# Designed miniproteins, single chains: the designs that were tried, part 25

Each design is a single chain, and the fold is of that chain. pLDDT is the mean over its residues in the fold that is shown.

## One batch from the design tools (miniprotein)

Design m851
Fold by ESMFold2-Fast:
Structure m851 (fold): chain A 63 residues (1-63)
Amino acid sequence: SEAKEYLEKAREGEMHPVEAGEKVAKLLGIGKAVGAAASGELARNPEIPVERALEAMRKAKEA
């Protein structure tokens, strides 16, 4: 998944969390703030599985 690739780059410090989060938010059709927050959490806490962050972002879209 392209979204997973962006979040992995943010997690590893290869891409700014805000930029990665905005790209993922666009792909999932959610708010940029939600994407940036989830991406930032992964960068701060790289032990979190990327799949878990993606699931949380998808649930935010359903609200």
Scores: mean pLDDT 74

Design m852
Fold by ESMFold2-Fast:
Structure m852 (fold): chain A 97 residues (1-97)
Amino acid sequence: KIEEEIKKLEEEVLELAKKLGLDEEKVKKLIEELKKNKKPIEQYIILKELLFQLRQALRAKEAGVEDDPAYQAELEEEAKRKLKELEELKKKLLEEE
């Protein structure tokens, strides 16, 4: 059952990667490395996450996200969050241990 779902996820990931203009060979290699180094349940979870991310990217592309102020605001928020993470890391480094 899980093996069948993994195969379906692989096909969907490759289809979406192609629609997004990603290198199919690179994506295929990534999937093969997952199969080689991960248990089936982990492969399923990782492929599900990758599929979700690719679907979000495709929707953004289809919606013309480059011209959407809301998506630009989200990118700014992500940059702000990363800055906060760096600030917390700095505080940890000042404590050192």
Scores: mean pLDDT 64

Design m853
Fold by ESMFold2-Fast:
Order: structure tokens, then sequence, then C-alpha cells
Structure m853 (fold): chain A 77 residues (1-77)
């Protein structure tokens, strides 16, 4: 039973670490793809004015197109 409790603790730690790692990775990718980092930062700060400006300046169509092109390039490579 002690092994089960330790496994649960390890899963909780890994879950938190994985979530943080995925968030950091996505944040890095979206910063490169254009503008989503500003939206993420505004959301973290809870700044409604900054969030509105970030959304207005963000081009989701362009960012989405760049992601699709990257995926196609990976398949073709």
Amino acid sequence: MEELLQELEELLKRSKELGKSIYDHLRSLWAEKGGLLAIADALEAGDEARLAEAIASFNPGEAGRRIVEADKAQVAA
C-alpha cells in the first residue's frame, strides 16, 4: 500500500510538471507564430485593457496558417 501512495504522489508531481512544461512550450511556439504571447501575458495579469489591445492586434488567421504550413512541411520532410 505504501507503493501505491508513492505512485500517486509521483503522478501528481509529474502532472504539474507536465502541465507547466506544455504551457511553456506552447507559449514559446505561439510567441514565434505571432502575437498570442501578448494575449497570454494579459490573461495572466488579469488586465482587461491590455487583453483587449492584444486581441485587436493579434492575427489568428495568419498564425493558424503558419501552423498549418509547419505541419505540412513536417509531413513532406
Scores: mean pLDDT 59

Design m854
Fold by ESMFold2-Fast:
Structure m854 (fold): chain A 111 residues (1-111)
Amino acid sequence: ALEELIEKLKSKDRKERLEALQAIARTKNAEVAYKAAREALKDEDPEVRLEAARILGKVAPVLDPVKAFLELRDDEYGGLAMGSTLMIIGGERGLDAVAQLSTAVTRAWLA
């Protein structure tokens, strides 16, 4: 069950947390995968944080690119997750998209 996977994310065992993240990503529930990966970006283990960034890069553009960009921008590990997202959506085109979103957010804040 999905709830069992979410509980395993709180395990003291790094391997169980990694396996739970991967299993959640495979459940085809993009919203739950996004939420779980966001929490895992703050994990004590760097391998868990890297897996979380990879999942966010794959899932975030599908759910809400603007919201994902805002959350990643303000997070200490957001740069890692943003890098993963840019790799998935194709390098230079990804950088242009991030720059455009950043400009739109700045305009909203100044209005």
Scores: mean pLDDT 64

Design m855
Fold by ESMFold2-Fast:
Structure m855 (fold): chain A 84 residues (1-84)
Amino acid sequence: SIEEAKKMLKKTEEVIEELRRLLEEDPEISLAELAREISRLTGVPEATARRILSEALARLGDRELAIELAASELVLEAALKKLE
């Protein structure tokens, strides 16, 4: 529904903003730490967050864009599980 789509977009923005804040504070932050934070923010398992983030990085070669892509995918993953 439109309401669910709006909720997902808002959650995606919140996750991206938090991750960008972490990157600004610590540009050397590890993939493991980013995956833990994504897991905390989305409720998706850390292993899933790490896999999706690693795949996004391999595909894009850009850390900031990879974070945006991974956040979008993980928010969608979390939302789909809530619709069950």
Scores: mean pLDDT 79

Design m856
Fold by ESMFold2-Fast:
Structure m856 (fold): chain A 89 residues (1-89)
Amino acid sequence: DDLLVQSVEDFSLVSEAARLIREAAELLATGDREEEARRLFEEAKKLLSKIEKEGKKAVEAADRGWEAMLRDPHAGAERTIAELFAILG
């Protein structure tokens, strides 16, 4: 089932991106490692750009998520991750 295979691959990409997003949130929460956090977040966005189902929507969600994380790192990260999984279905 090609559709099932693609769904599993997209889920794996979002799961790995979620790990990087949480790591970026931990760095942002320190108050002095924003550049390092941004680099990890850009790596997460690269993974999201590989998503076959609604990849553009996932990248747009990540861009909004970075702004949310700058205001509240951990809450912003978890909201962004929830939106990314919601995009997959």
Scores: mean pLDDT 83

Design m857
Fold by ESMFold2-Fast:
Structure m857 (fold): chain A 66 residues (1-66)
Amino acid sequence: SMAAEQAALEAGRRGGEYSRRAAAQGNEKGADLANLYAAGAVVHAAQGDEERAEEYIRRAEEAAKS
């Protein structure tokens, strides 16, 4: 559905932003982990599982901070 497609794109954007910020700070491990969680968020959002997608976005943010 269009809603699921939009949610998947937004999840990828948000998660990707955390990964890019971590990479810019020289945090390669955090960037890689955030990117993996962002991919998980996209998959779950595409399936219509908004709750699980938000959990993965939160994990991406935490990974980028560590």
Scores: mean pLDDT 86

Design m858
Fold by ESMFold2-Fast:
Structure m858 (fold): chain A 61 residues (1-61)
Amino acid sequence: GMVKETLKALVEAKDREEAERMAENAAKGLEAAGYKVLDVKVEEVGPGQYLLTITVEKPAA
């Protein structure tokens, strides 16, 4: 079966909308690399700082 993995990235963005766009771009990059994206979450952790959390299914190795 596929292995689920959670990836986290701290990013700087001017607002939540920019951070959400960054999360979507990261998710598309993961899909291009062969991962299946299951969930994408964006959380503000400070002024202009956002934590992106992306849950993926990793290809079996």
Scores: mean pLDDT 82

Design m859
Fold by ESMFold2-Fast:
Structure m859 (fold): chain A 71 residues (1-71)
Amino acid sequence: VDEYIAEAARLVREKAGTPAAVKVSKAIVDGLDANDLEKAIEDVRKILTEAGASDLAPEVEELVRKAFEAK
């Protein structure tokens, strides 16, 4: 689980900076805590769009799905 969250944060940080990476990590963790995959994906998409990194959405969404499968 932690490995997928860390990889998602790394990708977002490299493209959009630390604030966006922190927001994405929080959205994934909040979604995992709530057991709400769809909310986690929607929140991540919104954050990536706002940060100008919407091109990362497919890769980050796959990492979110893997994090949910690994819990």
Scores: mean pLDDT 82

Design m860
Fold by ESMFold2-Fast:
Structure m860 (fold): chain A 74 residues (1-74)
Amino acid sequence: ELTERAKKLVEEIKNTEDLEKLHELAEELDKLLEEAIKNKDEEAIKIALEGHALYLGKVVKHVVDKKEKEKALK
């Protein structure tokens, strides 16, 4: 169950570019990660951490794009 839920969240993160949706998915993934840690579900923990890394990569891209636009205005 946790592993399948983690896989679904990771797939949604992979297929989404909307920052608001990415934040929502990351919150769900964090809750699932806490549950997986409590249950010592190593596979679910691994998948959740992989999803979080994908999320961070997408957020970094959005932050860089925003800073470049701010730089152009200054």
Scores: mean pLDDT 77

Design m861
Fold by ESMFold2-Fast:
Structure m861 (fold): chain A 72 residues (1-72)
Amino acid sequence: SEEKEKLERSLKIIKETVPEGVADIIYGVALTLLDKGKISAEEAAKFVIEMGEKAGLGEEGRRYAEEILKRA
């Protein structure tokens, strides 16, 4: 989707500027969408795993996915 492509480009720029903050940004986006009822917990978990992997933060993404699923 256009939104996903824009997010991927933004994450690449953020990773180059403040790499340590990228995982928290991915998680914050997922939680916001979940809290607004825009996506399910399972979709939020998949999102943080996929975006974390693309950002080179696959371990952090998996950890955040576990946290999201615990909140469901």
Scores: mean pLDDT 74

Design m862
Fold by ESMFold2-Fast:
Structure m862 (fold): chain A 63 residues (1-63)
Amino acid sequence: MLSPNEQRVLEALRAAPEPLSVKELAEKTGLSQSTVSKALKNLEKRGLVERDPETGRYSIAPP
């Protein structure tokens, strides 16, 4: 089960037309950057998001 913060971050990424940074996700969700970073790490472990190694930005993982 996703936490409310994890779900909020995931929904923000789904609504975005492009990959987002931690800062941009914090601004869109109203969460702190540290909270967003923790949520992204948990979502990445679940295979729900991926990080671009070139830009450091996050996007929804492909199915």
Scores: mean pLDDT 81

Design m863
Fold by ESMFold2-Fast:
Structure m863 (fold): chain A 90 residues (1-90)
Amino acid sequence: KKALLERAEALAKELEEALKAGDYKKALEAADKLLSLLPEIEKHFGKKAAENLEGQVMLVKAEAYEGLGEKEKAEELRKEVEEKIAKAKA
């Protein structure tokens, strides 16, 4: 549990630092690593925690794609988050 949180926090920090530096490729790599932790986050912290983290990471990936000039990919990711939130309420 503690090691999982420390790893997630380290990846989140790497993601934020990469975005701040304009290294969008590195930000996408860190985001994908965070997404790979979602099954373990769900197992130890519950479905809502995993869904919240997934949504946040997807929005950050959208920001990175927008920084790369990939506006269409960014918009697609934002729509996926919006649809997922709407589906979770149903």
Scores: mean pLDDT 79

Design m864
Fold by ESMFold2-Fast:
Structure m864 (fold): chain A 101 residues (1-101)
Amino acid sequence: GALEAWAVRQLRRQAERLEELKELAESAGETDAVEQLDKAIKALREGAASGDVAAMLAALDSAIKHLDAAISKSKNPQVKQELSILRGILRLLLGMLRLLS
């Protein structure tokens, strides 16, 4: 339905933003953060591919946990700031999807 289509678009969009942030983390030598970002990206892409609301909720929760790990492992202030912004966006999406599902 419309909710699932919207959620799929949001998860794909945030996965693309995480890919850009992964490139920033790689350029900064943040190897441990890059590993966590790969896991977050995979979770969002698999969630989006499912088209299922429960799976997308689980994917958002998983991605947020991996982002928390990436933030804790990062040393570069710019990487930490960008990760924190994206974490906030994922938390808002999780809240919205929970409310609408």
Scores: mean pLDDT 90

Design m865
Fold by ESMFold2-Fast:
Structure m865 (fold): chain A 77 residues (1-77)
Amino acid sequence: RAEEVARRFVEVAREIAAGLVDDPDRVAAVRRAVLEAGERLGVREAAELLIATYERLASLSDEEKEAAAEEILAILE
């Protein structure tokens, strides 16, 4: 359970860091997938934080995007 959640969020965080913020349709798809996974697996707060971070990526530098992805990964225990 926790390992599956962590793996899913790692994939999403890497996609975010790789520049998904440049594609609004992909942003919407990622948001939905993260929320659905978070609710299903009982980690809704982590999913909400990931989405909030993702929405800020449009205003972040590449360095800040990497830092944000690392913070998200650190939350998943």
Scores: mean pLDDT 58

Design m866
Fold by ESMFold2-Fast:
Order: sequence, then structure tokens, then C-alpha cells
Structure m866 (fold): chain A 71 residues (1-71)
Amino acid sequence: GEEAIRRLRELAEEEIERVEKDPSLADEAARRLEAATRELAAAETDPAVRAELTALGVEAGRRIAEIREKA
């Protein structure tokens, strides 16, 4: 539910900030974020919440990739 979405947003923001400071960490950050998204989605039984978690993970991954490309 709400707690899983909140946690993923916090993790995504933390990983994005880390990559903005050091773009060489982008691959590691993307891997950690993908794993966290998968784990949170797997534990969630509500399809709407699972969809939101997946969408958040995809968006954060795209932002990390963009930072990497600009570096």
C-alpha cells in the first residue's frame, strides 16, 4: 500500500541524488532501484499499487539513465 509507495519514492530520490553527485554509480544505483521495485511489487497484493510501484521504478530508472548520458 501507501508505505511501499512512500519507501520506493524515498529510495528513488536517494539513488538519483547519489548518481547526480557521481554519475559513475548510475549502473549500481539502477540495479539497486530495480531490485527494490521488484521486491516491493512482489510483496504487494493490490494490482493498482503494484502498477504504481512499477511506474515509479521505470521513471526513476529513466532519470538515472539521463543523468548518466549528460555526464
Scores: mean pLDDT 84

Design m867
Fold by ESMFold2-Fast:
Structure m867 (fold): chain A 61 residues (1-61)
Amino acid sequence: MLITPDELIEAVREILKKRGEPERAERLAQAMRDTLSGKKQLTDEERREVTRLTVEAIEKL
């Protein structure tokens, strides 16, 4: 089965939801998608969070 960027973003969302931050999970997932399509740039804080969660998501997959 093929893994997509959308699936990685969903895994990141799930990690944040488990941390008790569902609203942040949605916002960060959308920011990641917008960044991948070139619409927005992440802040340094968001980039650090995304990097950490992306590593966790990849390891989970």
Scores: mean pLDDT 71

Design m868
Fold by ESMFold2-Fast:
Structure m868 (fold): chain A 70 residues (1-70)
Amino acid sequence: LDSGFSKLLSNDPKIRHALDLLQKSIDYAKQGNFKDAQKYGDQAIDTLTKSGVHPSFIEDVRKLVEKALK
C-alpha cells in the first residue's frame, strides 16, 4: 500500500533503510541476480519487522518481493 507511507519515508530512518534495501532487491532481480535480490528482500522484511511496523504492511512487502523474484 502506497497510502500514508510517503510521509513515514521522511520521518522514520528504520523504515527508510528497509525501503532502500527493498529497492536494492528489486534492482538485483531486474539484473537476473535472484540470490542477492532475495538476500536484500529478506533483510528489508526483517528490518520492518524489528521496527514494529504493522503486520499487514509486512505481508504486503513480502508479496511484493515474491512477485519481483518470480
Scores: mean pLDDT 73

Design m869
Fold by ESMFold2-Fast:
Structure m869 (fold): chain A 86 residues (1-86)
Amino acid sequence: GLDEAARLALETLEEARKLQKDFDAGKVSPEEALKRAKELIERAQKALDMARKVDPNALPVIMTALNAIHLARKLQKKAEEELKKK
C-alpha cells in the first residue's frame, strides 16, 4: 500500500543524500557513484509509480520520491562529468 511506497521513497532519498556526502568527500569513485545513482533513480521511480497507483493525491510521498529522483539524477550527471575528465 501507500506505506510501502512512502518507506521506499524515504529510504531511497536517504541513500541518495548519503551517496552525495560520500561522493563529495571522495569516499566513492565516480564509477561507483554513477552505478549507485542509476540504481537509486530506478528505486525512486518505482516508489513514485507505486504512490501514484495507490493514491495520486498523496503529495508528501510523491514529492519525496520526486526529490529522490532529482538528487540521484544530479549525482549521475556529476559522476558522468568527472568520468569525462579522465
Scores: mean pLDDT 86

Design m870
Fold by ESMFold2-Fast:
Structure m870 (fold): chain A 96 residues (1-96)
Amino acid sequence: ATAAEGLAAVETLRYLYESGAAEISVEGNTLTIRFKDTPGVRKAVSWAAEVLGSFPELEVKLEGTTLTITSKTGALSSAKTGEEGLDRLEELVLAS
């Protein structure tokens, strides 16, 4: 994926969070996104997972209605909220 595609994927997750379609939390170096099981939301999350999973510095797992993103470099460890986790993820994909 390009940095632009990575940014679009992060923006998609941010939109789902802001619109109430997803809840985002951070624990250590892992960002966890729990999303509504609707066809449109599932399709958007699946696309974002595919894009983000193509970045070698990220470990991405989509399981049921839960998406987990872990930074192999520990870049998400400084985040205290899901929103901060998205900001760190954005910085990481732009640096790639």
Scores: mean pLDDT 85

Design m871
Fold by ESMFold2-Fast:
Structure m871 (fold): chain A 61 residues (1-61)
Amino acid sequence: MSEARRAISELIGVPVTRARVRRIMRRAGAKDVAELLRLVEEARQGVKSERVDRLGEAMLS
């Protein structure tokens, strides 16, 4: 969880709580922290996919 919280905070640009990380996971469809971290890394690499778009929407909600 701490690693995912850091990765999401860096991607959004603001500190996030563990509760917000869990909400983002659920909305993005990530089943666990490892999958969420893969999606964050894909977004950082500029990968265009339905799952990465869903992650972006989850972070803005």
Scores: mean pLDDT 74

Design m872
Fold by ESMFold2-Fast:
Structure m872 (fold): chain A 81 residues (1-81)
Amino acid sequence: SLSAEQQALADELAKKYNLDRDFTIRVLSYLLTERYPLENIEKIFEVISERKYTEVQTTFILLLPEELMEETLGIKLLPRL
């Protein structure tokens, strides 16, 4: 479960990237559990929004090995926390 502050972040991300709230909560929860820094989270949501990935497509991409995920998204990730 997300804290109140993390729920507020999910609401902000959903609004900023025009994404479904429940989808945004699930993706954010996963990325936080995997210890991604906020800069990585923002970049990932930006790419998801720009490419209009479905929840299924997003889930599949986020389960890739980190190097393949970076190549697929076209971003360089900072080290995990």
Scores: mean pLDDT 86

Design m873
Fold by ESMFold2-Fast:
Structure m873 (fold): chain A 81 residues (1-81)
Amino acid sequence: APRALSPREVLLLLEALKKAGIDVTLRYDPEKGTLTILDKNGNVVATLKFEGKKVYLTSTDEKLAKIIKETLESLGYEVVL
């Protein structure tokens, strides 16, 4: 089964993004192991798929992708772009 982020891990990711000046909303589906990141206009800017400790990251923004990757790797995830 896909490994889902804990509520604390979701909050840590959101805080990292806010500290970098990135204004986003997170939509998390723990049953599917998916996290969708939307900008202030409701556009999907990143999607994360969790498979155990592996995370498949698709992003339209290099700065956003870097912060997500660094944050999740600090939590012990392997991020695949």
Scores: mean pLDDT 79

Design m874
Fold by ESMFold2-Fast:
Structure m874 (fold): chain A 65 residues (1-65)
Amino acid sequence: SEKLQHLRDLIDEAVEKMKKLNMTKEEAEKAYNDLIDRIKSNPSLTDEEKEEAINYLKEKYKEYL
């Protein structure tokens, strides 16, 4: 879906920025939690879309948490 693709793009951009700036674990964790909150609070997403986006986020941030 377009909404999921947009979220994946935002997650990819956030990960790229994190790597480029060599963020600390604390900074990465804050960015991760902020993204989770945005996904969970988005009323336009279904529960399935939220779960898929969160799983994608977890996999992308796995090494930095």
Scores: mean pLDDT 80

Design m875
Fold by ESMFold2-Fast:
Structure m875 (fold): chain A 100 residues (1-100)
Amino acid sequence: MKLSESFKQSLTEELRKLGFSDEDIELVLNYLETVDGRTRGMLLEAVKEGKPEHIELVKKLVESLKKGDKKEAEKYLQEIVDLVDDESMKQLVEGVEKAI
């Protein structure tokens, strides 16, 4: 499926802020066309949060894509998704505890 222009623009701007080259960004965008919409959204959220651990995994994802190692790229993408899910669940639990 084609990426929406708004998604491409948002991800490109966030990755540029983190110091990724236009060539690296294009490589990520091309890879994300093979990925489901939820996983794309989770990657964009991780990049927007800009946590050092998320940025390190994004760098490893880009390096794996440059090597043509799709399995390694899928592994790092899954680790990014897992970290975003875990943090979102942790924030939800902490929010409920503070509200009660």
Scores: mean pLDDT 75

Design m876
Fold by ESMFold2-Fast:
Structure m876 (fold): chain A 105 residues (1-105)
Amino acid sequence: LQSLIAKLEARRAQILAQDPDDPSNQREVAWLLKVIGAAYALMGKLEEAAEKFREASRLYRSLGPEYQSLADTLERMADKVAAGLDDIDEGMLAIVVGVEKAILK
């Protein structure tokens, strides 16, 4: 998971260095933050996970009404993770596994 987080953070830095105000790039950054949050949650770093989910939620809210449901879901996940609730771990694992398979050659 640490290797996955490093790759995702590197991609986020690359996007932010280019066209940070492009909505397409903001959407990718929000998605990366969501996956980084899930990876932190799987590592038991719940405070870091909650922070990343809240950051992703804020970015999705700024992108438009079609993302409000996703933003609301991420805010609820952040609240549950901050409270130490385990019922979201399966969903977080699914998100991380999906991204890990996409990044692994």
Scores: mean pLDDT 73

Design m877
Fold by ESMFold2-Fast:
Structure m877 (fold): chain A 61 residues (1-61)
Amino acid sequence: MEFIREKAKELGLELDDEAIELIKRLAGENKERITEVLEGLKKNGITTAEEVREVAGPLLE
């Protein structure tokens, strides 16, 4: 969780604990995969916790 939070902050993403948990479920504990997911979100203009939950939620269903 700490790595996701720090990397998101460096990339300008505002994540809460729920958004971080969703990213962890999608990418696991692989730092490279976590970075790719976060960079993909930023590239698509998804920078807030609410937007991340709206995008990531369907991918886990």
Scores: mean pLDDT 76

Design m878
Fold by ESMFold2-Fast:
Structure m878 (fold): chain A 108 residues (1-108)
Amino acid sequence: ERAREALREGLEAAGRLSSLTEKLIRENGYNPDLFEADLLAGIAQIQAAVALRYGPTPEMLRRIAELLRRAAEAALRAAEEFGDEELRRAAEELREVAEELERIAEEL
């Protein structure tokens, strides 16, 4: 249950990040950090949905956590470049979810 709750939180946080990166891409055009953040958040969402469907394993949780962490890092770089505090907060939230998923993976 705790792993499933954290995965749902990860899906929601990654979805918020994707919405913010898409908005900034529409406003500013191509930016490598925005595109990387959106891509990695998208892959993490797909993998989280698969984990929720088939049952999360420690390996799946670690892979998803790594994708979320990398997406957060790219988003933080973009947030600094564009001065976007909403994106920075979304990225920080995503990093916290990644840390939680890693902790849960160690306990399984």
Scores: mean pLDDT 88

Design m879
Fold by ESMFold2-Fast:
Parts: C-alpha cells; structure tokens; sequence
Structure m879 (fold): chain A 89 residues (1-89)
C-alpha cells in the first residue's frame, strides 16, 4: 500500500521540477498587488490548467495535487479553496 507520505513526496518532487508553477504563482500575486484583474484571472486559469495536467500525469486525485501544491508554496486557505473549485468546474 502507498502511504500518504509517499504520495505527498512524489507530488512535492513534481511541483519542484515544474518551475512554471512557481513562476505563474509569483506573477499571479504580482498582478493581484497591481490591481490587474484581467492578468490575475488569466494567470489563475493557467494555474488551474497546470494542476489539472499534473493530476492527469500523476493519475492522482485533483484534491491531492492541490493539497501538495498548497503545502509546498504555503498558499492562503482562500486561494487553495479557489483552486479546488477551479479544478472541479
């Protein structure tokens, strides 16, 4: 049986190996700070798309991928909830 820790570690390695996720998240926060709603929305959609692709590649539940990303990047609970909603839409 695969432990939760093994799944989390695999997710952490994949998120660490994908520099685009870190970059997109950084740009998203910058757009929010600047009040650029159009740019923030576009970057949020990119985050959702990248996380969906990772979920499919890993054959892991979308919730597991969002949880791992949120923990690794210390995401605010509000942003984690929005990502979960986006992946399930």
Amino acid sequence: AVSYGDIQKASEELVAEDPSLKYILSEYYQALKEGDEEKAEALFEKLVAELKELSEKLQAPKETVVDAFSEIRNLPPELKEKLEQGLNS
Scores: mean pLDDT 73

Design m880
Fold by ESMFold2-Fast:
Structure m880 (fold): chain A 61 residues (1-61)
Amino acid sequence: SMQEQQQKIIDQLEELARQAREQGKELLAQGALDARTIISENHLDVDVQQTMVKILQQALG
């Protein structure tokens, strides 16, 4: 379902924030948490949500 897909994306962003902090990448961690908030507060297309995750994953390394 769309709700299950959104929850998976939120979980991925929370995990990215955790990994970014562990690597000392505090701005990236904040970016992941901000992306989570934007997704939670807005009716974004799932493809847009997935693109946000991929950009942040690429920045993590």
Scores: mean pLDDT 85

Design m881
Fold by ESMFold2-Fast:
Structure m881 (fold): chain A 61 residues (1-61)
Amino acid sequence: SELEELFAEALELTRRDPSNALFLAAASELQYALKNENMSEEEKREIAERARKLIEEALAA
């Protein structure tokens, strides 16, 4: 799934730069969404969009 793919990417980025709070925040948000089986598709999409933005902001810095 898109969330699983994004989570794997966020984890890899966190392993490469464990001091980067934005990568850790993105990984945490995605992990929360993946663990919550009752989360709506809209909520999952919002979390994915937020995580992508956090990763993009971290990579731009």
Scores: mean pLDDT 82

Design m882
Fold by ESMFold2-Fast:
Structure m882 (fold): chain A 70 residues (1-70)
Amino acid sequence: HMMVPKVGDPSPVLPDDKISEVEIIEVLGKRYVIVKNEKSKLYVNYESGVVATSLEEAKELIKAIVEEES
């Protein structure tokens, strides 16, 4: 029974959602896999925790995070 209150997941990508691999980018010699959540239509990279509404935004956010960690 669905009686337990649910808090929003820390990730917009849930195990029950269909996930499609969209693109692999390489930044500073490391590869980052960008996936799309087919339910929410959001682009996600699990390694960096990036969530974006477009592929271009996801790429920019991953670059910014990687450059900050460098």
Scores: mean pLDDT 70

Design m883
Fold by ESMFold2-Fast:
Structure m883 (fold): chain A 65 residues (1-65)
Amino acid sequence: SEKEEGLALFEKGFNAIKDSLPAGTDAEALLKASKEALLKSTGEWEPLVKEAVALFGRGRVLQPN
């Protein structure tokens, strides 16, 4: 489903940037909370799923060497 695909791409994108988060940031808790919010959403996060798919798809094309 679109939500599952967007969630997987969001997770991969988050994992790519988690090393850039400040030391002491609970990246796992932040990711878990974000995924739970997305799955419980009745519409508020649905546009963000589409944006995540488009953004991370574009990131693959524009990825630096």
Scores: mean pLDDT 61

Design m884
Fold by ESMFold2-Fast:
Structure m884 (fold): chain A 107 residues (1-107)
Amino acid sequence: KQAYIDQVIARELRHVERAAEHALDALKNAKAGKSTRQEAIDAMKEAYETAKLAADRVAQVAGPDHPAVKRLREVAELMKKAYEAAQNGDLDTAIKYAEEALRVARE
């Protein structure tokens, strides 16, 4: 029973960490002029949606008050802030929020 819950949590955290890392790389590439701002915005939106879905999935198996759910919701909120900053052209603020989200995802 607990092993299944732990497996779901570990899998969802890995998915979110990878999405956050890809989004951060996209933001850094956009700032360096190696890719478009739109590519970074799309990556940030995908990371936000991935974190939100992960939180919902963990809540279904572990309950909504589980620490992992709170952590995944925090990552989603930080990714949403990064997405909003990127849409406004503020790539520096977007990078800071994305770095914080990746830090929380790696705890």
Scores: mean pLDDT 86

Design m885
Fold by ESMFold2-Fast:
Structure m885 (fold): chain A 70 residues (1-70)
Amino acid sequence: SSSAQLQQQIAALQAQAATLGDVINDPEFLRALTNLLRLFDPSLTEQQLRDYLSQQRARLQTQIAQLQSQ
């Protein structure tokens, strides 16, 4: 990829990671989202949702680091 395309891709992933961080750090939003998702999975806990979102953010951070090393 060109350096311009690489920088654009990194910026997009950074924006996604920041959005996930904001969601993870909003306890009221996480509670509301967990309650909504419990309509489909009654066993879902806030902690499980938090862990899942944190794992997704960590994957994005890993992708950013790999792209930055190119």
Scores: mean pLDDT 86

Design m886
Fold by ESMFold2-Fast:
Structure m886 (fold): chain A 70 residues (1-70)
Amino acid sequence: SEEDVERIARVSGLPVETARKMLSFALASVPDINVDELIRRIEELRKKYPKASGRMLLGVAIGEMIIEAR
């Protein structure tokens, strides 16, 4: 949903368009991906890697969820 895209953009610090594209890629790989879990993982990664880019944090969180869905 648009609300989910805006939430991800806010947590990751990415532009809404970038968050939308990355979430679309995630949904193509894991159609039932839990957005609340994705956001929680981004927040955990930010605490562990406070200077990491939002793109890296969102990318790693998506990657972890794709690996775990296998």
Scores: mean pLDDT 85

